# Designed miniproteins, single chains, continued (2): the designs that were tried, part 35

Each design is a single chain, and the fold is of that chain. pLDDT is the mean over its residues in the fold that is shown.

## One batch from the design tools (miniprotein)

Design m5193
Fold by ESMFold2-Fast:
Structure m5193 (fold): chain A 85 residues (1-85)
Amino acid sequence: GNSYNYLRVLAEENPALINSSDIDNAKSTEDALNRIIDRLNLKVTGEDVMKELNEQAKNTPAVEWQAVNRDVLKKYVLDVAKEQA
């Protein structure tokens, strides 16, 4: 889905922080998130990120969802990874 594809974009744009193999070898978006989180020892879980994505999806109009989906992944994965780098 959009979240999985955006994780690939984040890995391509941030190869020093996010390893593309964690996404390519994943069976789901949550699996990819957990692989990234575990490798970087981030203080967040894939379940927490998926919960936030699901809650925002319910409350966001479809026309705005792509931007909100990207913002959630950036905030809870990329920005946390940068803080810990």
Scores: mean pLDDT 79

Design m5194
Fold by ESMFold2-Fast:
Structure m5194 (fold): chain A 73 residues (1-73)
Amino acid sequence: MKTQVTITGLSKEFAERIAKKAKEKGATVSIEDRGKYIVSITNLSKEFAEEIAEEARKNGAKVVIVHDGKLEL
């Protein structure tokens, strides 16, 4: 199953930290700089996607999870 997590409103340091964690779990990561960083992560387990989402939300970021093309909030 393909799960995608998009995180918006991150600092550069926090975006890089999340990207490192996701890559260590074998996920694919892309980072965009739009004044605030956007991190898109694919090929995650649902459980790991939820863990990343909680950590990002604690830091004031916005998180969107898409699983198999379905939006899960």
Scores: mean pLDDT 74

Design m5195
Fold by ESMFold2-Fast:
Order: structure tokens, then C-alpha cells, then sequence
Structure m5195 (fold): chain A 69 residues (1-69)
């Protein structure tokens, strides 16, 4: 399980809203999903729930991993 500071989480949510047009609730859910299940399952779920491409889902996963390290 990954962990993020409140500030890092807020920055990721704002970035997802700006770059991918997600609502605040959708962006928060996407971050939570990647933190709970990092890797292929999270990428597939991001594509399914939010209409993201595989490339976009992978970019989100990388940014969550970098900010949680």
C-alpha cells in the first residue's frame, strides 16, 4: 500500500483535473485506486471507470509512485 502526504494528494488531484478533465471526486478516486492496487490492475480499472488510455493510466501510476517514495 502506497502513502501520500495531504499536499502530494492535493497536487495529484489538481493535476488529474487539469490534464484529463476529471472531476475532483473522480481524480480523488483515481489516486486512491492506484495507491491501493499499484500496477496493471489499477491501469485497467482507470481505463474502465474514467475513460483513460493505457498511456494516461501508466503516467498516473508513475506520478503516484514518485510522490509516495
Amino acid sequence: MLTLSDAARARLVAWLQREYGLSEAQAAAAVDLVMANPGREAAEELQRRFGLSLEQAEEIGVRVAVLSA
Scores: mean pLDDT 77

Design m5196
Fold by ESMFold2-Fast:
Structure m5196 (fold): chain A 70 residues (1-70)
Amino acid sequence: GLAERAERLLREVRESTDEEWLRRIAPGLARVALYSPDIRARQAAGEGLGVIKRRLGPEVVAAAASEALK
């Protein structure tokens, strides 16, 4: 389900050294964090965004959230 996919993505985010890939997936994680009816999926997506924020800076997450809200 969506929670299992989000938890798998969180693991991939934690292990990834690919900055371009992290930037590319961030809007999708933001959409899950904002709109998913599944609390576990929202939590995993939020944690993934936290990893991206620590690695690439808050501007990347702010841009991702802005795209997710559109």
Scores: mean pLDDT 83

Design m5197
Fold by ESMFold2-Fast:
Structure m5197 (fold): chain A 84 residues (1-84)
Amino acid sequence: QEKLEDLVKRIESGAESAQTIVVNPADGRELLLEAIRVGKNALRLRLIDISTGEVLASSDFLDLPVPLDQLQQVVEQLLQQALE
């Protein structure tokens, strides 16, 4: 949760991309969560396998500023997609 808010704040503050490590609660696997700026007012989230660099799941575009509840729901969906 704290890492997700920090990730989005980095994009909002002008970063083109930001990354953090998240743990999937279903299997304990560490994954790279990447936020990428899309134009001036949006971002996209991706989950990446740290060992392979493979993109396991990606979100649609999220308008800035992203509400924390929406951010948490999108990340939960990406984590579920990464398991399947």
Scores: mean pLDDT 79

Design m5198
Fold by ESMFold2-Fast:
Parts: structure tokens; sequence; C-alpha cells
Structure m5198 (fold): chain A 76 residues (1-76)
């Protein structure tokens, strides 16, 4: 079973990803829209998710890495 802290970490990671997708769509930039589509497609591929976060935000934090790993474990 997941702890409340683990659930919060996963939820935060998902919220950050969703916010990045929303921002890309709102800008109407074809390159950013493509990145948003790739981000949606890569929830099952952790390495692609890491690249998308770096391309959209310019950095990847340890919290992002932990959130993505927990999401992958939850889906497996």
Amino acid sequence: ALSEEEKASIAEGLARLAASIEAARAQGDPELIKLAELAEATLNDIEKAKEMIKEIRGELTEEDLEGLKKLQELKA
C-alpha cells in the first residue's frame, strides 16, 4: 500500500506534468504542442517523460524523478 506522502508525491508530479501540457497548448506554438502530445504518450516510458520535462521546463528535479518512478511502479 502507498503512504499518504507517496500519494502526494505522485499527485504533485502528475499536476506538474498536466500544467506543462496545458501551458504548451495555451501558447499555440506547434513545437510546444508536439512536446505536450509526446508527454501524454510517454506516461508509460519514464525516459521520454524525463526528456519532455527538461525540454518544457529546462530542468529535472529529484522530486520529479521520484514522482515519475512511483507513477511507473503504480502502473506496472
Scores: mean pLDDT 61

Design m5199
Fold by ESMFold2-Fast:
Structure m5199 (fold): chain A 90 residues (1-90)
Amino acid sequence: SSMERRRRERLERLRRLSELAEEALKAINAGDEKAAIEAIERLLELAKENRDDEEFVEQARRSLEYLAELAKKKGLEEVAKKAEEAAEEL
C-alpha cells in the first residue's frame, strides 16, 4: 500500500541517517578526520535530499550538532567546523 511504502521509505532513510552518524562518531573517536568529514558530507546530502521531511531534517541537524560538539572535545577543529557548517545549511 502507499502508506506501507511511505513508512518503509522513511524507516530506510532513518536507518541510513543512523548508520552515517555512527560512522562519523567512530571516525571522530579514532581521530580519522578524513573519514569523519566524508560521513558528515554524506549525512548532509541525505538530509538535503529529504528537506520536505521536517522531522527528518531536524534529526539530521541534531546529529550534526552533536558530532560538532564531540569533534571539538577531541580537538578535531576541521571536523567540528564541517559539522557546524552542515547543520547551518539545514
Scores: mean pLDDT 88

Design m5200
Fold by ESMFold2-Fast:
Structure m5200 (fold): chain A 58 residues (1-58)
Amino acid sequence: MERTITETLTGASEEEVLAKANALAKRYADEGWQVEAAGIEISADGTTATLTLRVRER
């Protein structure tokens, strides 16, 4: 079954926000989910992002 996960991420910099996004995607993969698609929308100041993941059960 496919699921869409949407998370709002915040950090002090774009690098921190991207690191959080990568950590979240890795957590789903480690739990046995297949990540089918990932989208990220980062704010103009780089401190807020909306992450959307499409995940599927294996």
Scores: mean pLDDT 78

Design m5201
Fold by ESMFold2-Fast:
Structure m5201 (fold): chain A 91 residues (1-91)
Amino acid sequence: AEELLKKGNEAFREGKYDEAISLYEQAAKEAGDSVLGGIAYSNLAIAYVKKGELDKAEEYARKAIRLFDKANNATLGVASAIRVVGLILDA
């Protein structure tokens, strides 16, 4: 999962959002209900904002927040929510 997140981040930096989405989806599946899964869903939400798919971005942001809350990592959950909301408002 961590290696797939790194590859997804590299694809995202190159503007290859479809490739980044595919890598983040695989990372989320491998990580399951964990903090890494929350990070993968957070990155999926950001990638979907970049593609202009705001409904999907919101769906994945909510999934990330639920996983961070489940893991008792409120700091990551709040940071993820603020980041995605900010990007949606700018889109």
Scores: mean pLDDT 76

Design m5202
Fold by ESMFold2-Fast:
Structure m5202 (fold): chain A 79 residues (1-79)
Amino acid sequence: EEEEKKEKFKKLKEEFEKLLKENNVELDEEMKKKIYELIKEIVEKDIKTDEELEELVLKDEELAPFLKLLKEVLKKSNL
């Protein structure tokens, strides 16, 4: 279970970094840290739906602009 969560986190992080490069989006280190913590919570809470993701993201107004990218990451991680 711990290994599965570690693999999911790695996949989500890699997909997010790929989407940032493809969309030419530059993030501050503080914002990267917040997003990686959010991805970690997605994995730990086993968030699978857009609605669950929205509830988590909307708790931090600074993360709201990244909701669309995070939804895309979640969708692509579900092979």
Scores: mean pLDDT 76

Design m5203
Fold by ESMFold2-Fast:
Structure m5203 (fold): chain A 80 residues (1-80)
Amino acid sequence: SKRALAEQYVAAAVGKLYEGDREGAVEYLVRMMKETGLELAREVAREAIEGARKGGYLDMARALEEALEEAEKRVAEEKA
């Protein structure tokens, strides 16, 4: 399903953030938005951000939120 694909991209982005690879994380989130659509991608990414916050992983939640904002900006600029 598109949701399962979006969840796999978010997991890959989180993996890149653990490696210190912010650019790799943004690239996975951009691919997620292009392949699953912006609305579903935002929903799944925001669920992951909230899960990280509830788990006490505040640095990861912030990094993922910042990567999501950059990915949304890149997708918007490419379509403008």
Scores: mean pLDDT 87

Design m5204
Fold by ESMFold2-Fast:
Structure m5204 (fold): chain A 88 residues (1-88)
Amino acid sequence: MAEEEARKRREEALEKFDEISERKSPGMRAVMEEATDLFAEIYLAMRRAEELEKDPEVAEEAKKLGKELGVDPFLVLFRRALEELRRE
């Protein structure tokens, strides 16, 4: 049951992400589809983005940039996390 619950939660999160991405940033959906080969890095970047979100200063900067770019603030953190992982 745990695997089925985790899979369902990931599917729901992906559906919501696709819905928001399509309305707020159509280009982001295309980038995510193109980056399927890097899916493992995407999962690591998501976890790092969650860690960054816990920092109030970083979260506030992401909210400001997200508003300016018309994207979800979490996507701003996600992009930064990907850059950090690639730098390592």
Scores: mean pLDDT 70

Design m5205
Fold by ESMFold2-Fast:
Structure m5205 (fold): chain A 93 residues (1-93)
Amino acid sequence: VDEAVAAVGDAVREAYPALKRALSNPQAKEYAEKVVEAFSRALTAVQDGDLPAAIEALREAMKAAEQLLSVDPETGKAILEAVRRALEAVRRA
């Protein structure tokens, strides 16, 4: 669980500069907010040891990041890569 918690936390930190940019873009803000909400739920779930809930939340973050790719490809790609790394780490926990 500690490794999964660290991985989700690291993904949030890595995605933060891109998320901050997306949140300031009116066209991307809605999708960026969904990523933030999904990361928050994933972190809570992994801290509670609920790996299935954490995986579900990270999958929702991935879908929102994919929608960001259509609005801001560079920002969306950075967020998507961070989410993918977190999802793989949680799946291995």
Scores: mean pLDDT 81

Design m5206
Fold by ESMFold2-Fast:
Structure m5206 (fold): chain A 95 residues (1-95)
Amino acid sequence: IEVEVTVEEEEKTVEAGEVGTLTVTVRQTVKGSTKPVKLGVRVSVESGPGALATSTGEAELTGDGGVATATGFVMAGSGPVKARAVVGEITELPT
């Protein structure tokens, strides 16, 4: 199945002592197929110095023109932290 995937990765600065939410939005368009595929999306958080903790998220893409949003988190320490959500591997999932 021929699938076109587009990715939007959020980047933001999280203020000192705050927890930031960062989002990856992934879209699929099925081309040359009689049915869409289900895709798994994993999200990681890339952070600059001063991050105390980060987390990952997961989401599923389904259908032609489907959209999935996966959310990660970052906790800032004593100063602001620049962070970016990054898409990990996109994997075809069973129905």
Scores: mean pLDDT 68

Design m5207
Fold by ESMFold2-Fast:
Structure m5207 (fold): chain A 72 residues (1-72)
Amino acid sequence: SEALERARELFEEGRALADEALKSKEALKKVLALAVEMAELLAEAFEAAGRPELAELWRELAREGRELLEKL
């Protein structure tokens, strides 16, 4: 799945930024934005794989992440 491969790439990018996230609010926002994008891609991948319950879970996590971004 293209979406799953892209989600893994974003996860690896997020790991590289993790240590910097504690140094600045801007870095934290970038990491959270990547996590939201990854969650949306995982939801798409699970839906395509015939697992709607898992897709719904990841969509909810993405929603929570977006709400947190709005508060930062």
Scores: mean pLDDT 80

Design m5208
Fold by ESMFold2-Fast:
Parts: sequence; structure tokens; C-alpha cells
Structure m5208 (fold): chain A 108 residues (1-108)
Amino acid sequence: MLIKAVAEYLLDKGDFAGAVRSLKLAVEKGEITIEEAADMLARILERLGLSPELVEKVRNLPKMSIEEAKKVKEDVIAELRRRGASPEVIANVEDLLDAIIKKLEEEK
């Protein structure tokens, strides 16, 4: 799974926006599962300093209802804004969460 390796490489370099963007492309192309995308996003958000409770909710996105997943998205974006994350990082995280939620709607 080439795109996942690219996302991990970018994360190791501190390119959070690039890592998230790579994961979104992998989800949209069906190259990774929603479970893998949620786990990788949780790891990125942990490195961005989000609370352990919110990171765990992100990791559990594939097990949630669509309504619960949308609430987790709102909480993640709000926390990133509170922590002063860049607009580029926030936009890419929102786009990836939207891609994961869309896949959940298609599979449920």
C-alpha cells in the first residue's frame, strides 16, 4: 500500500498537512480501509497535541453511527482551532474526516 507509506514518511518529516492529504487520496481510491485511515489520522492528531479521549474517538470512527462520527469531526476541528493549528492542517483534517464519513455512509 504505497500511499500509506508516503503518509507515514510525511508524518515523520513533520508535514502534517501532506500526511493527511495523502491519507484522503488513499481513502478516496480505496487503497486503504476506513479503519486504517482512522488509526493513522488518530496518530497524526496525537502528535498535534489533541486530548487522548478525542484521539481514541477518532480511532473508533469506523464503529460509530454517522451522527456520532459527525460530532467527533466537529470536536476535532474545534480542538485544532483552540490549539492554533494552521488553516492548511485544519482544512486537510476536515477533508479527510469528510471522506471517512462518506465511506461510512456508503458501507452502512
Scores: mean pLDDT 82

Design m5209
Fold by ESMFold2-Fast:
Structure m5209 (fold): chain A 93 residues (1-93)
Amino acid sequence: KKAEELAKEIRELDEKYGEKIKNSTPEQREKLEIDYLYERAKLELKIDYVMGKLTKEQYERMLKRIDEVKKTAKSVEEAVAELNRIYNEIRKE
């Protein structure tokens, strides 16, 4: 039930960032795309938490790591690679 609500929030996020990116300058576009990937990853993580796949502690730890990636990512490709690495590391724990 809550996962369905979060899936709707992801769709709304997709639409909102789609419009922002469409109306952005080329310089703003890269930052908006990174921000979009980051916010979408947070919603996906919240779905896992709501579904009982993650403890509150694991959820908060993953959020902190995602915040760190946003600060250091220089490109969309780098942001995607780092997010995948974070998910893989924590899922193996």
Scores: mean pLDDT 77

Design m5210
Fold by ESMFold2-Fast:
Structure m5210 (fold): chain A 89 residues (1-89)
Amino acid sequence: MVDEFYEALRNKASDEEIDKILERIRQEFGEEAAEGLRHTRELLRMVDEGKSVLEIARREAERGYFDVAEELLRIANVSEEEKERIRNV
């Protein structure tokens, strides 16, 4: 399920397809799980709108969401050295 969500994001699936995946996640794992993934999608939308993925990942790490920050950097194909810099914030 979560792997299906990230696969859809990597393949530039339509908003409708991503919303269907999020609805299935909500039904199986609850509202909190779906909300977390909607948050990740909004952060990726900000990257697509021209915001720096490094800046977004740093802000999430500073808030304590290190797993979200690492996933954003992985999707954006950022180097391991840059990931270490974010983890040390």
Scores: mean pLDDT 69

Design m5211
Fold by ESMFold2-Fast:
Order: structure tokens, then sequence, then C-alpha cells
Structure m5211 (fold): chain A 78 residues (1-78)
């Protein structure tokens, strides 16, 4: 298992409810063992993810971020 620190940036203001929905959809993908929100603002979020498949997790997270007007700014392997 790989541990990732992922920073998301949003072009539109994201609500707490939207972030929770994004994280829950990511967890339902089956590629993620655990997900924790480390930092949150209206235009950014930092997630700590324990993942089974790094590539598929990043692809799914890019897809989900775009749905909410965002993108992946950085990925760090811990």
Amino acid sequence: ETVLKVTLKFEKKISVEELIDLVNELKKSGYVVDAEVLEFSEYSAVLKLVVKDKKKTIEKLEELAKKYGGSIESVEEL
C-alpha cells in the first residue's frame, strides 16, 4: 500500500458538502483504503490517502476534481 499527500485546487468555491461527496466517491472506487482531509479552504483541499493502486487513484481523483471545477495541484508519496 502507498500513502499519498494530494493537494487539490478549485477554480470555483467548493463547499464542505461537495468535498465530503468527492472523498466518499473516491472511497467507493475501491482503489483507496483510507482518506483523510488534512486541510480545507474554499479553493483548496489537502488529502492524505492510503491507496492500493496509485495510478487508478490519481486518475479517479482527477475525474472527481474536474466535476467540482478543480484539478490536482500536487501529489507527494509519503
Scores: mean pLDDT 84

Design m5212
Fold by ESMFold2-Fast:
Structure m5212 (fold): chain A 85 residues (1-85)
Amino acid sequence: SNIQKALDEAKKYQDKLNQLTTDKQNYESQGSALTQLLDQHSKSDGNSAQSNRDNKLTNLDKQINDAKKQLSDYLKKYLELLNSS
């Protein structure tokens, strides 16, 4: 049903949001080991470790914001379908 499809999509985006939020927290919390890894990457392709970190965090934030919007939109659709049935 359309109701079930809207709920399934909402659940999918909730799961994605949970994963992305966990990934971001892990990325932010990894400290010196991650900084060393990013520094090694920067030395191989000319980018700074900080720029690589900032780019990854920016990309994660964009994905998190998209997942939040999609979740909100599908939850609204689910509620509208419930009220119309």
Scores: mean pLDDT 76

Design m5213
Fold by ESMFold2-Fast:
Structure m5213 (fold): chain A 74 residues (1-74)
Amino acid sequence: SMEELLEEVRRRAEEIARESLARGLSEDELGKRFGELMKEFLEENPDLSEEEVNRAEDIILEVYLRAVAELRAR
């Protein structure tokens, strides 16, 4: 279901954030990893509607912005 797919996207995004922050990665490297997640998600789900893609992008962006804010506060 779309709900399960969005939960999985959030889990993957939170994992990338946690690992990247724990490893002390730069903002550029963090951005690259989130970009790779979005690319992989689109490649894995080519038949999603624009609305469904936007919902997944919103989740990834939310997690990314929180990770960037935490990194900049260090």
Scores: mean pLDDT 86

Design m5214
Fold by ESMFold2-Fast:
Structure m5214 (fold): chain A 88 residues (1-88)
Amino acid sequence: LREEARRLLEEAIELLREAKKRASPEVQELIDRAIEEAERGLEGDVQAAVNAARLASEAAVLSEDPEVSELLRRAAVLLGEAARLLEE
């Protein structure tokens, strides 16, 4: 696993965990799934990193809290970049 991709995944997981603390139960469920997929991404699974980015984006749209949505959008960007790096 590239050190750069690992760092992006770890940062994204931290943002997802912070978002979860303030999220509604429905958004928390999507965040938990995104964390599980991101953790598989840390094992080198490109598709898992892609799935994590999609789930984080869906959670951001579902969230009514703008601060939670911002954390989730940032996580989605980092997860997408990590997936791109893992393809190499």
Scores: mean pLDDT 87

Design m5215
Fold by ESMFold2-Fast:
Structure m5215 (fold): chain A 99 residues (1-99)
Amino acid sequence: MEEEIEEIVRRAREVAERVKELNEAGRTVEAVELAERAVREVEARRGPRYGRAFGVALGGFLAGLSEEEVRELARLAYEEDWEGVERLVERERERREAA
């Protein structure tokens, strides 16, 4: 499990960096297509549970969450603890609003 979460986080970070580069270049459509393709490819190879955790991790990095927050988010999503995912997202939203 931990090894799977670490691989999800690592790969999601790599894809997020590429997506950010494309967005900075004004290539927003290509950025969206890259993100969607990456999620579909991961889901096809590793199954829907892994694909969902990857998608959540990718979304977390794109939203500017830290690696630690993304790792927790990916773990919760992999365990299908959607209430845990919601609580983590709410904590980050409150933190941003307080700043």
Scores: mean pLDDT 79

Design m5216
Fold by ESMFold2-Fast:
Structure m5216 (fold): chain A 81 residues (1-81)
Amino acid sequence: LLEEMSELIEKIKDPNASKEEKLEAVEKIAELALQLGVDEETVKKLKEEMIKAIEEDDMGRALQILLELAGLVQEKLREAA
């Protein structure tokens, strides 16, 4: 799970990855967050904001949103431990 998240994060951060590959990674990260019990409305909002940032080539904002989502995932994993 953490390994899968790390691979998806690296795909989004990869300057050689296509927009399509980055958007697929965003969808998979959102699905993992939902499976871990992160709030559905929060995941949907962050996913939509990341998709918009990627489409607009605003990687700084996309990474900021990714860090927010990753933080929520880490918090849920900590609660489960």
Scores: mean pLDDT 79

Design m5217
Fold by ESMFold2-Fast:
Structure m5217 (fold): chain A 92 residues (1-92)
Amino acid sequence: SMAKTVTISSSKTSVTLTEGDDVILTGTVNAPAGSTVELVDPNNNVIATTIVDKNGNFSFLLPNVKKSDAGTWTIKVDGKAYMTIDITVVDS
């Protein structure tokens, strides 16, 4: 399947994903380039880390989305909760 891009545009974002999709989560943060960004799952596991680029942007790849990925995810910047993503997963 094609990668689906999801833009995180506010402190609380809601999105519906399809099971089996590869998803790119992207957003902009008011933090210095090189700041650490963590993607945290609903069970408080850090799934991925990246850095803020020189334009304030970050992105994560969430491959092969499953029903178990549903729930509230957190984006942390330099170890502090910055925004949340409420994810719903539907059948392919």
Scores: mean pLDDT 83

Design m5218
Fold by ESMFold2-Fast:
Order: C-alpha cells, then structure tokens, then sequence
Structure m5218 (fold): chain A 81 residues (1-81)
C-alpha cells in the first residue's frame, strides 16, 4: 500500500514539476487536487479519492495530454516486475 502511494506520489510530483514550467497555475491546481486525493485515501474515502483522481486526469488530458501520458508511463514502469 505505502509503496504504491509513494510511486504514485513520485510520478505526480514529476508531472507537476513539468507543469510548473509551462503552466504554473494549472500545476498549483493539480497539486491541490492530489493532496485532497491523498487525504481521501488516508481517510478510506475511496469515492472522493476517485473523484479527485478523475478531475486531475481530465485537467491534464484537456490542457497537457503529453504530461498525462508521461505520468501514466512512469507509474506503469514502476509497477513492472
């Protein structure tokens, strides 16, 4: 559980870092949503976690689909056996 969260967090931080260079306002929004996502997961509120995750994915798909693809690839690579 913790390892999976750490991998997701590292991937998201990398995505946010790239966003900050191109779109700092969107990067701030994504960071805030990701923090809410992590809080919801810690509370066991998986419905809210899914909603925040979907909102992040929708924002990235709309504004920076390339960053979303890199984030997804990074997460999949780290889950590889």
Amino acid sequence: MDKEKELLKEGMELAIEKLEKEDPELAKRVRELFEKYLEAVEKGDMISAREYGNEIANLLEKEHPEILKEFEAEVFRRHEE
Scores: mean pLDDT 75

Design m5219
Fold by ESMFold2-Fast:
Structure m5219 (fold): chain A 85 residues (1-85)
Amino acid sequence: SMLEAMLEKAREALAAGVDPEEAVMESSDELGRRALEVGRRRRELGNEAADEAAREPAEKAEATGDLAALEEAVRAAEEALDAAE
């Protein structure tokens, strides 16, 4: 999961004497790019099922700033878009 990957990167960075914030930021950038791609696909191919699947996780992510909830929203949208093909 994204949260697990971010925690692993932070631990590795600490052990190596690297800034853990920088390592976590790389994981967040990847999630952001995936979210943008989902948004693009939703606009291009159709979005009803993807919007519904991602709705609750996305609302939680906006309310809390929780990256794990955002990751869940992105995964749900990706799966719904793939199923809509």
Scores: mean pLDDT 59

Design m5220
Fold by ESMFold2-Fast:
Structure m5220 (fold): chain A 100 residues (1-100)
Amino acid sequence: KVEELRKQAEELLKQAEEALRAGDFETAFAYLNRAISLASELAELGDYKTAIEILERVAKGLREIEARTTDPILAGMAALQVGVVNLLIKLLKEGVKPKL
């Protein structure tokens, strides 16, 4: 159910924020990637609004990893993933806009 996916996404985002505060950028990156998968599932179920909200929080977390990590490979991966997530947000926003 949509409500269960929303709760799972919120938990993953909390875990990502906790990892970011601890400076564990690899763990944060993993949780943020799992949140992208849940956002995709929510979008498939028609919950585009929640999917966009999750993806915006993921993009913010990924930008923080890029800015704060000293690992150039992880920084590059985070930067690429920000680009992907921003494109997904644009596509979903266009799809959820009522053209009335």
Scores: mean pLDDT 85

Design m5221
Fold by ESMFold2-Fast:
Structure m5221 (fold): chain A 73 residues (1-73)
Amino acid sequence: PTWYVEVILEVNGKRYSTGFVPREFADLARARRHLTNLARGLLRLGNYDPEKATLSFEIDEAARRLRVTARLE
């Protein structure tokens, strides 16, 4: 089933968002794993250390919407 997933990066008071993007995942666990990896990858691409980031999830399983916010000081 199609999930709508969003990554938000909050770095040094600035906010960046991918917006909600449709992607096919078998279940919530796979969608969550993908978002974790994507958020960490985007931080690395921006030359930030993903190990210093805090990840928070907002989940709406009924609407198949999942958001991760990666926050870095």
Scores: mean pLDDT 86

Design m5222
Fold by ESMFold2-Fast:
Structure m5222 (fold): chain A 62 residues (1-62)
Amino acid sequence: SLADEIAEALRRAAETGGGAEVLSLVREYVAQGVPRATLVRALQRLGLSRAEAEAVVDHAEL
């Protein structure tokens, strides 16, 4: 699924540049019009709680 593909990309970003790289990539997906629900699901697949995932997306929308 798109969420699984995004989760894999986010995992690689985390391994390379940590939280800053993850946030940068989430911002890019927001700019591309990826739905919030899809991004939250992808972040949860990465091991974040729903609340943590929603907080990351909220910050990325700034």
Scores: mean pLDDT 86

Design m5223
Fold by ESMFold2-Fast:
Structure m5223 (fold): chain A 85 residues (1-85)
Amino acid sequence: SKGQMLLLAGFLRKVLEGVRQELLSRGVPQEEIDRFTRRVEEVVDLAVKNEDLDLLYQTLDLILELGDGAPLSVVLERLDELKES
């Protein structure tokens, strides 16, 4: 349901805030963190608009991979690929 997708998107945004704080603590430039956050929000908004639950799960998986130590550059590339799908 649309309500369920909005709840999942809200949860994803909370996870994103945690990852943002971790990147900041690791010395990642603020501009790069802001760019990453904006790209995630664009993909989440697209997923909610199109009722694309798979896109939301793929986005969450990428954010969790970043939290587990995946390179930010690789995650950004995959986010761009998801947005263009």
Scores: mean pLDDT 82

Design m5224
Fold by ESMFold2-Fast:
Structure m5224 (fold): chain A 90 residues (1-90)
Amino acid sequence: STPAELAAAIEAERAEAKTEHELKLLELAKRKLDGEAEEVLLRLAEELGLPPELRLGLRLALEALRFRDAGTEDVPEMRARYEALLAEAA
């Protein structure tokens, strides 16, 4: 085993960790749709070690879902902001 091979393995693990963060965010979104409280989901995101950008994206997604129940005008704008944050975090 060479130092270059070890470096490549570490980079592969980092790529996998980024995918894991995205999967954790999607799992929290699913739990919200299943009726979990917003405060519980936000706490879990922090406890799971999601990066600040993804936690902010989750907060905006939860806010967009809240506005869906109250009206339709703000939901598309909040979804666009959520998607923009996810794109920048990627």
Scores: mean pLDDT 62

Design m5225
Fold by ESMFold2-Fast:
Structure m5225 (fold): chain A 80 residues (1-80)
Amino acid sequence: DAKLKALAAEAKALADSDLFRAAALADELVAADADHPAAKEAANAVLERVAELRERYLAEHGTLDVPEEEALAFIREWEA
């Protein structure tokens, strides 16, 4: 589906500048068709960015045992 591929490309482009929006878009793609390659590409791009930010959080705080809401707040602060 050309539309799903276009949305995945948008999510990948947003992962570095607006991860919260990229994550929401990836979630929408996965909910529509989790097995579609575009949905997997979008989800992987978001997960790679989250992993990078988790490493930075771990370096600063010494732990990754944090709620998703706290992790999202950290992501927003990093991108702001």
Scores: mean pLDDT 70

Design m5226
Fold by ESMFold2-Fast:
Structure m5226 (fold): chain A 77 residues (1-77)
Amino acid sequence: SPAEKNRLRLEAGATVGISRIALHILRRNEDKLSPEEQERIRRRLARNIDYARALAEQAGDPAAIAEADAVEEELRA
């Protein structure tokens, strides 16, 4: 339904937004974290981004998919 697709779109957007905030916090504290801890956090963020992309795909929202891809690119940089 349109209402269900809108719910999925909003949930995908919220998940991407939270992931961006978490990535910002990681970058700010990169010098305080071991390489092992950084890698564990990056793996968790990657899983969250994959989840958001899956929701966006279910919603049929190319813009939300593109936002998830942008955060994934930022994570890999």
Scores: mean pLDDT 85

Design m5227
Fold by ESMFold2-Fast:
Structure m5227 (fold): chain A 65 residues (1-65)
Amino acid sequence: MELKPRSVAEALADPVAREAIDRIERLAGAPLPDEVIEAVGTYIANHEGPLDWAELARNLVRYLP
């Protein structure tokens, strides 16, 4: 696993990030707003160490309506 900050685009291509986003989008019944996707990408890009999709998803629920 990479321990360096990643770009937003690179972070959003991560399978763990994609799984978390996909699960939250299914729960919301619609695509996440661009603002939320950007926030997720920024969080992941600044995250060092292993990603946990469950923890990421828990953080994302704060941005759900």
Scores: mean pLDDT 65

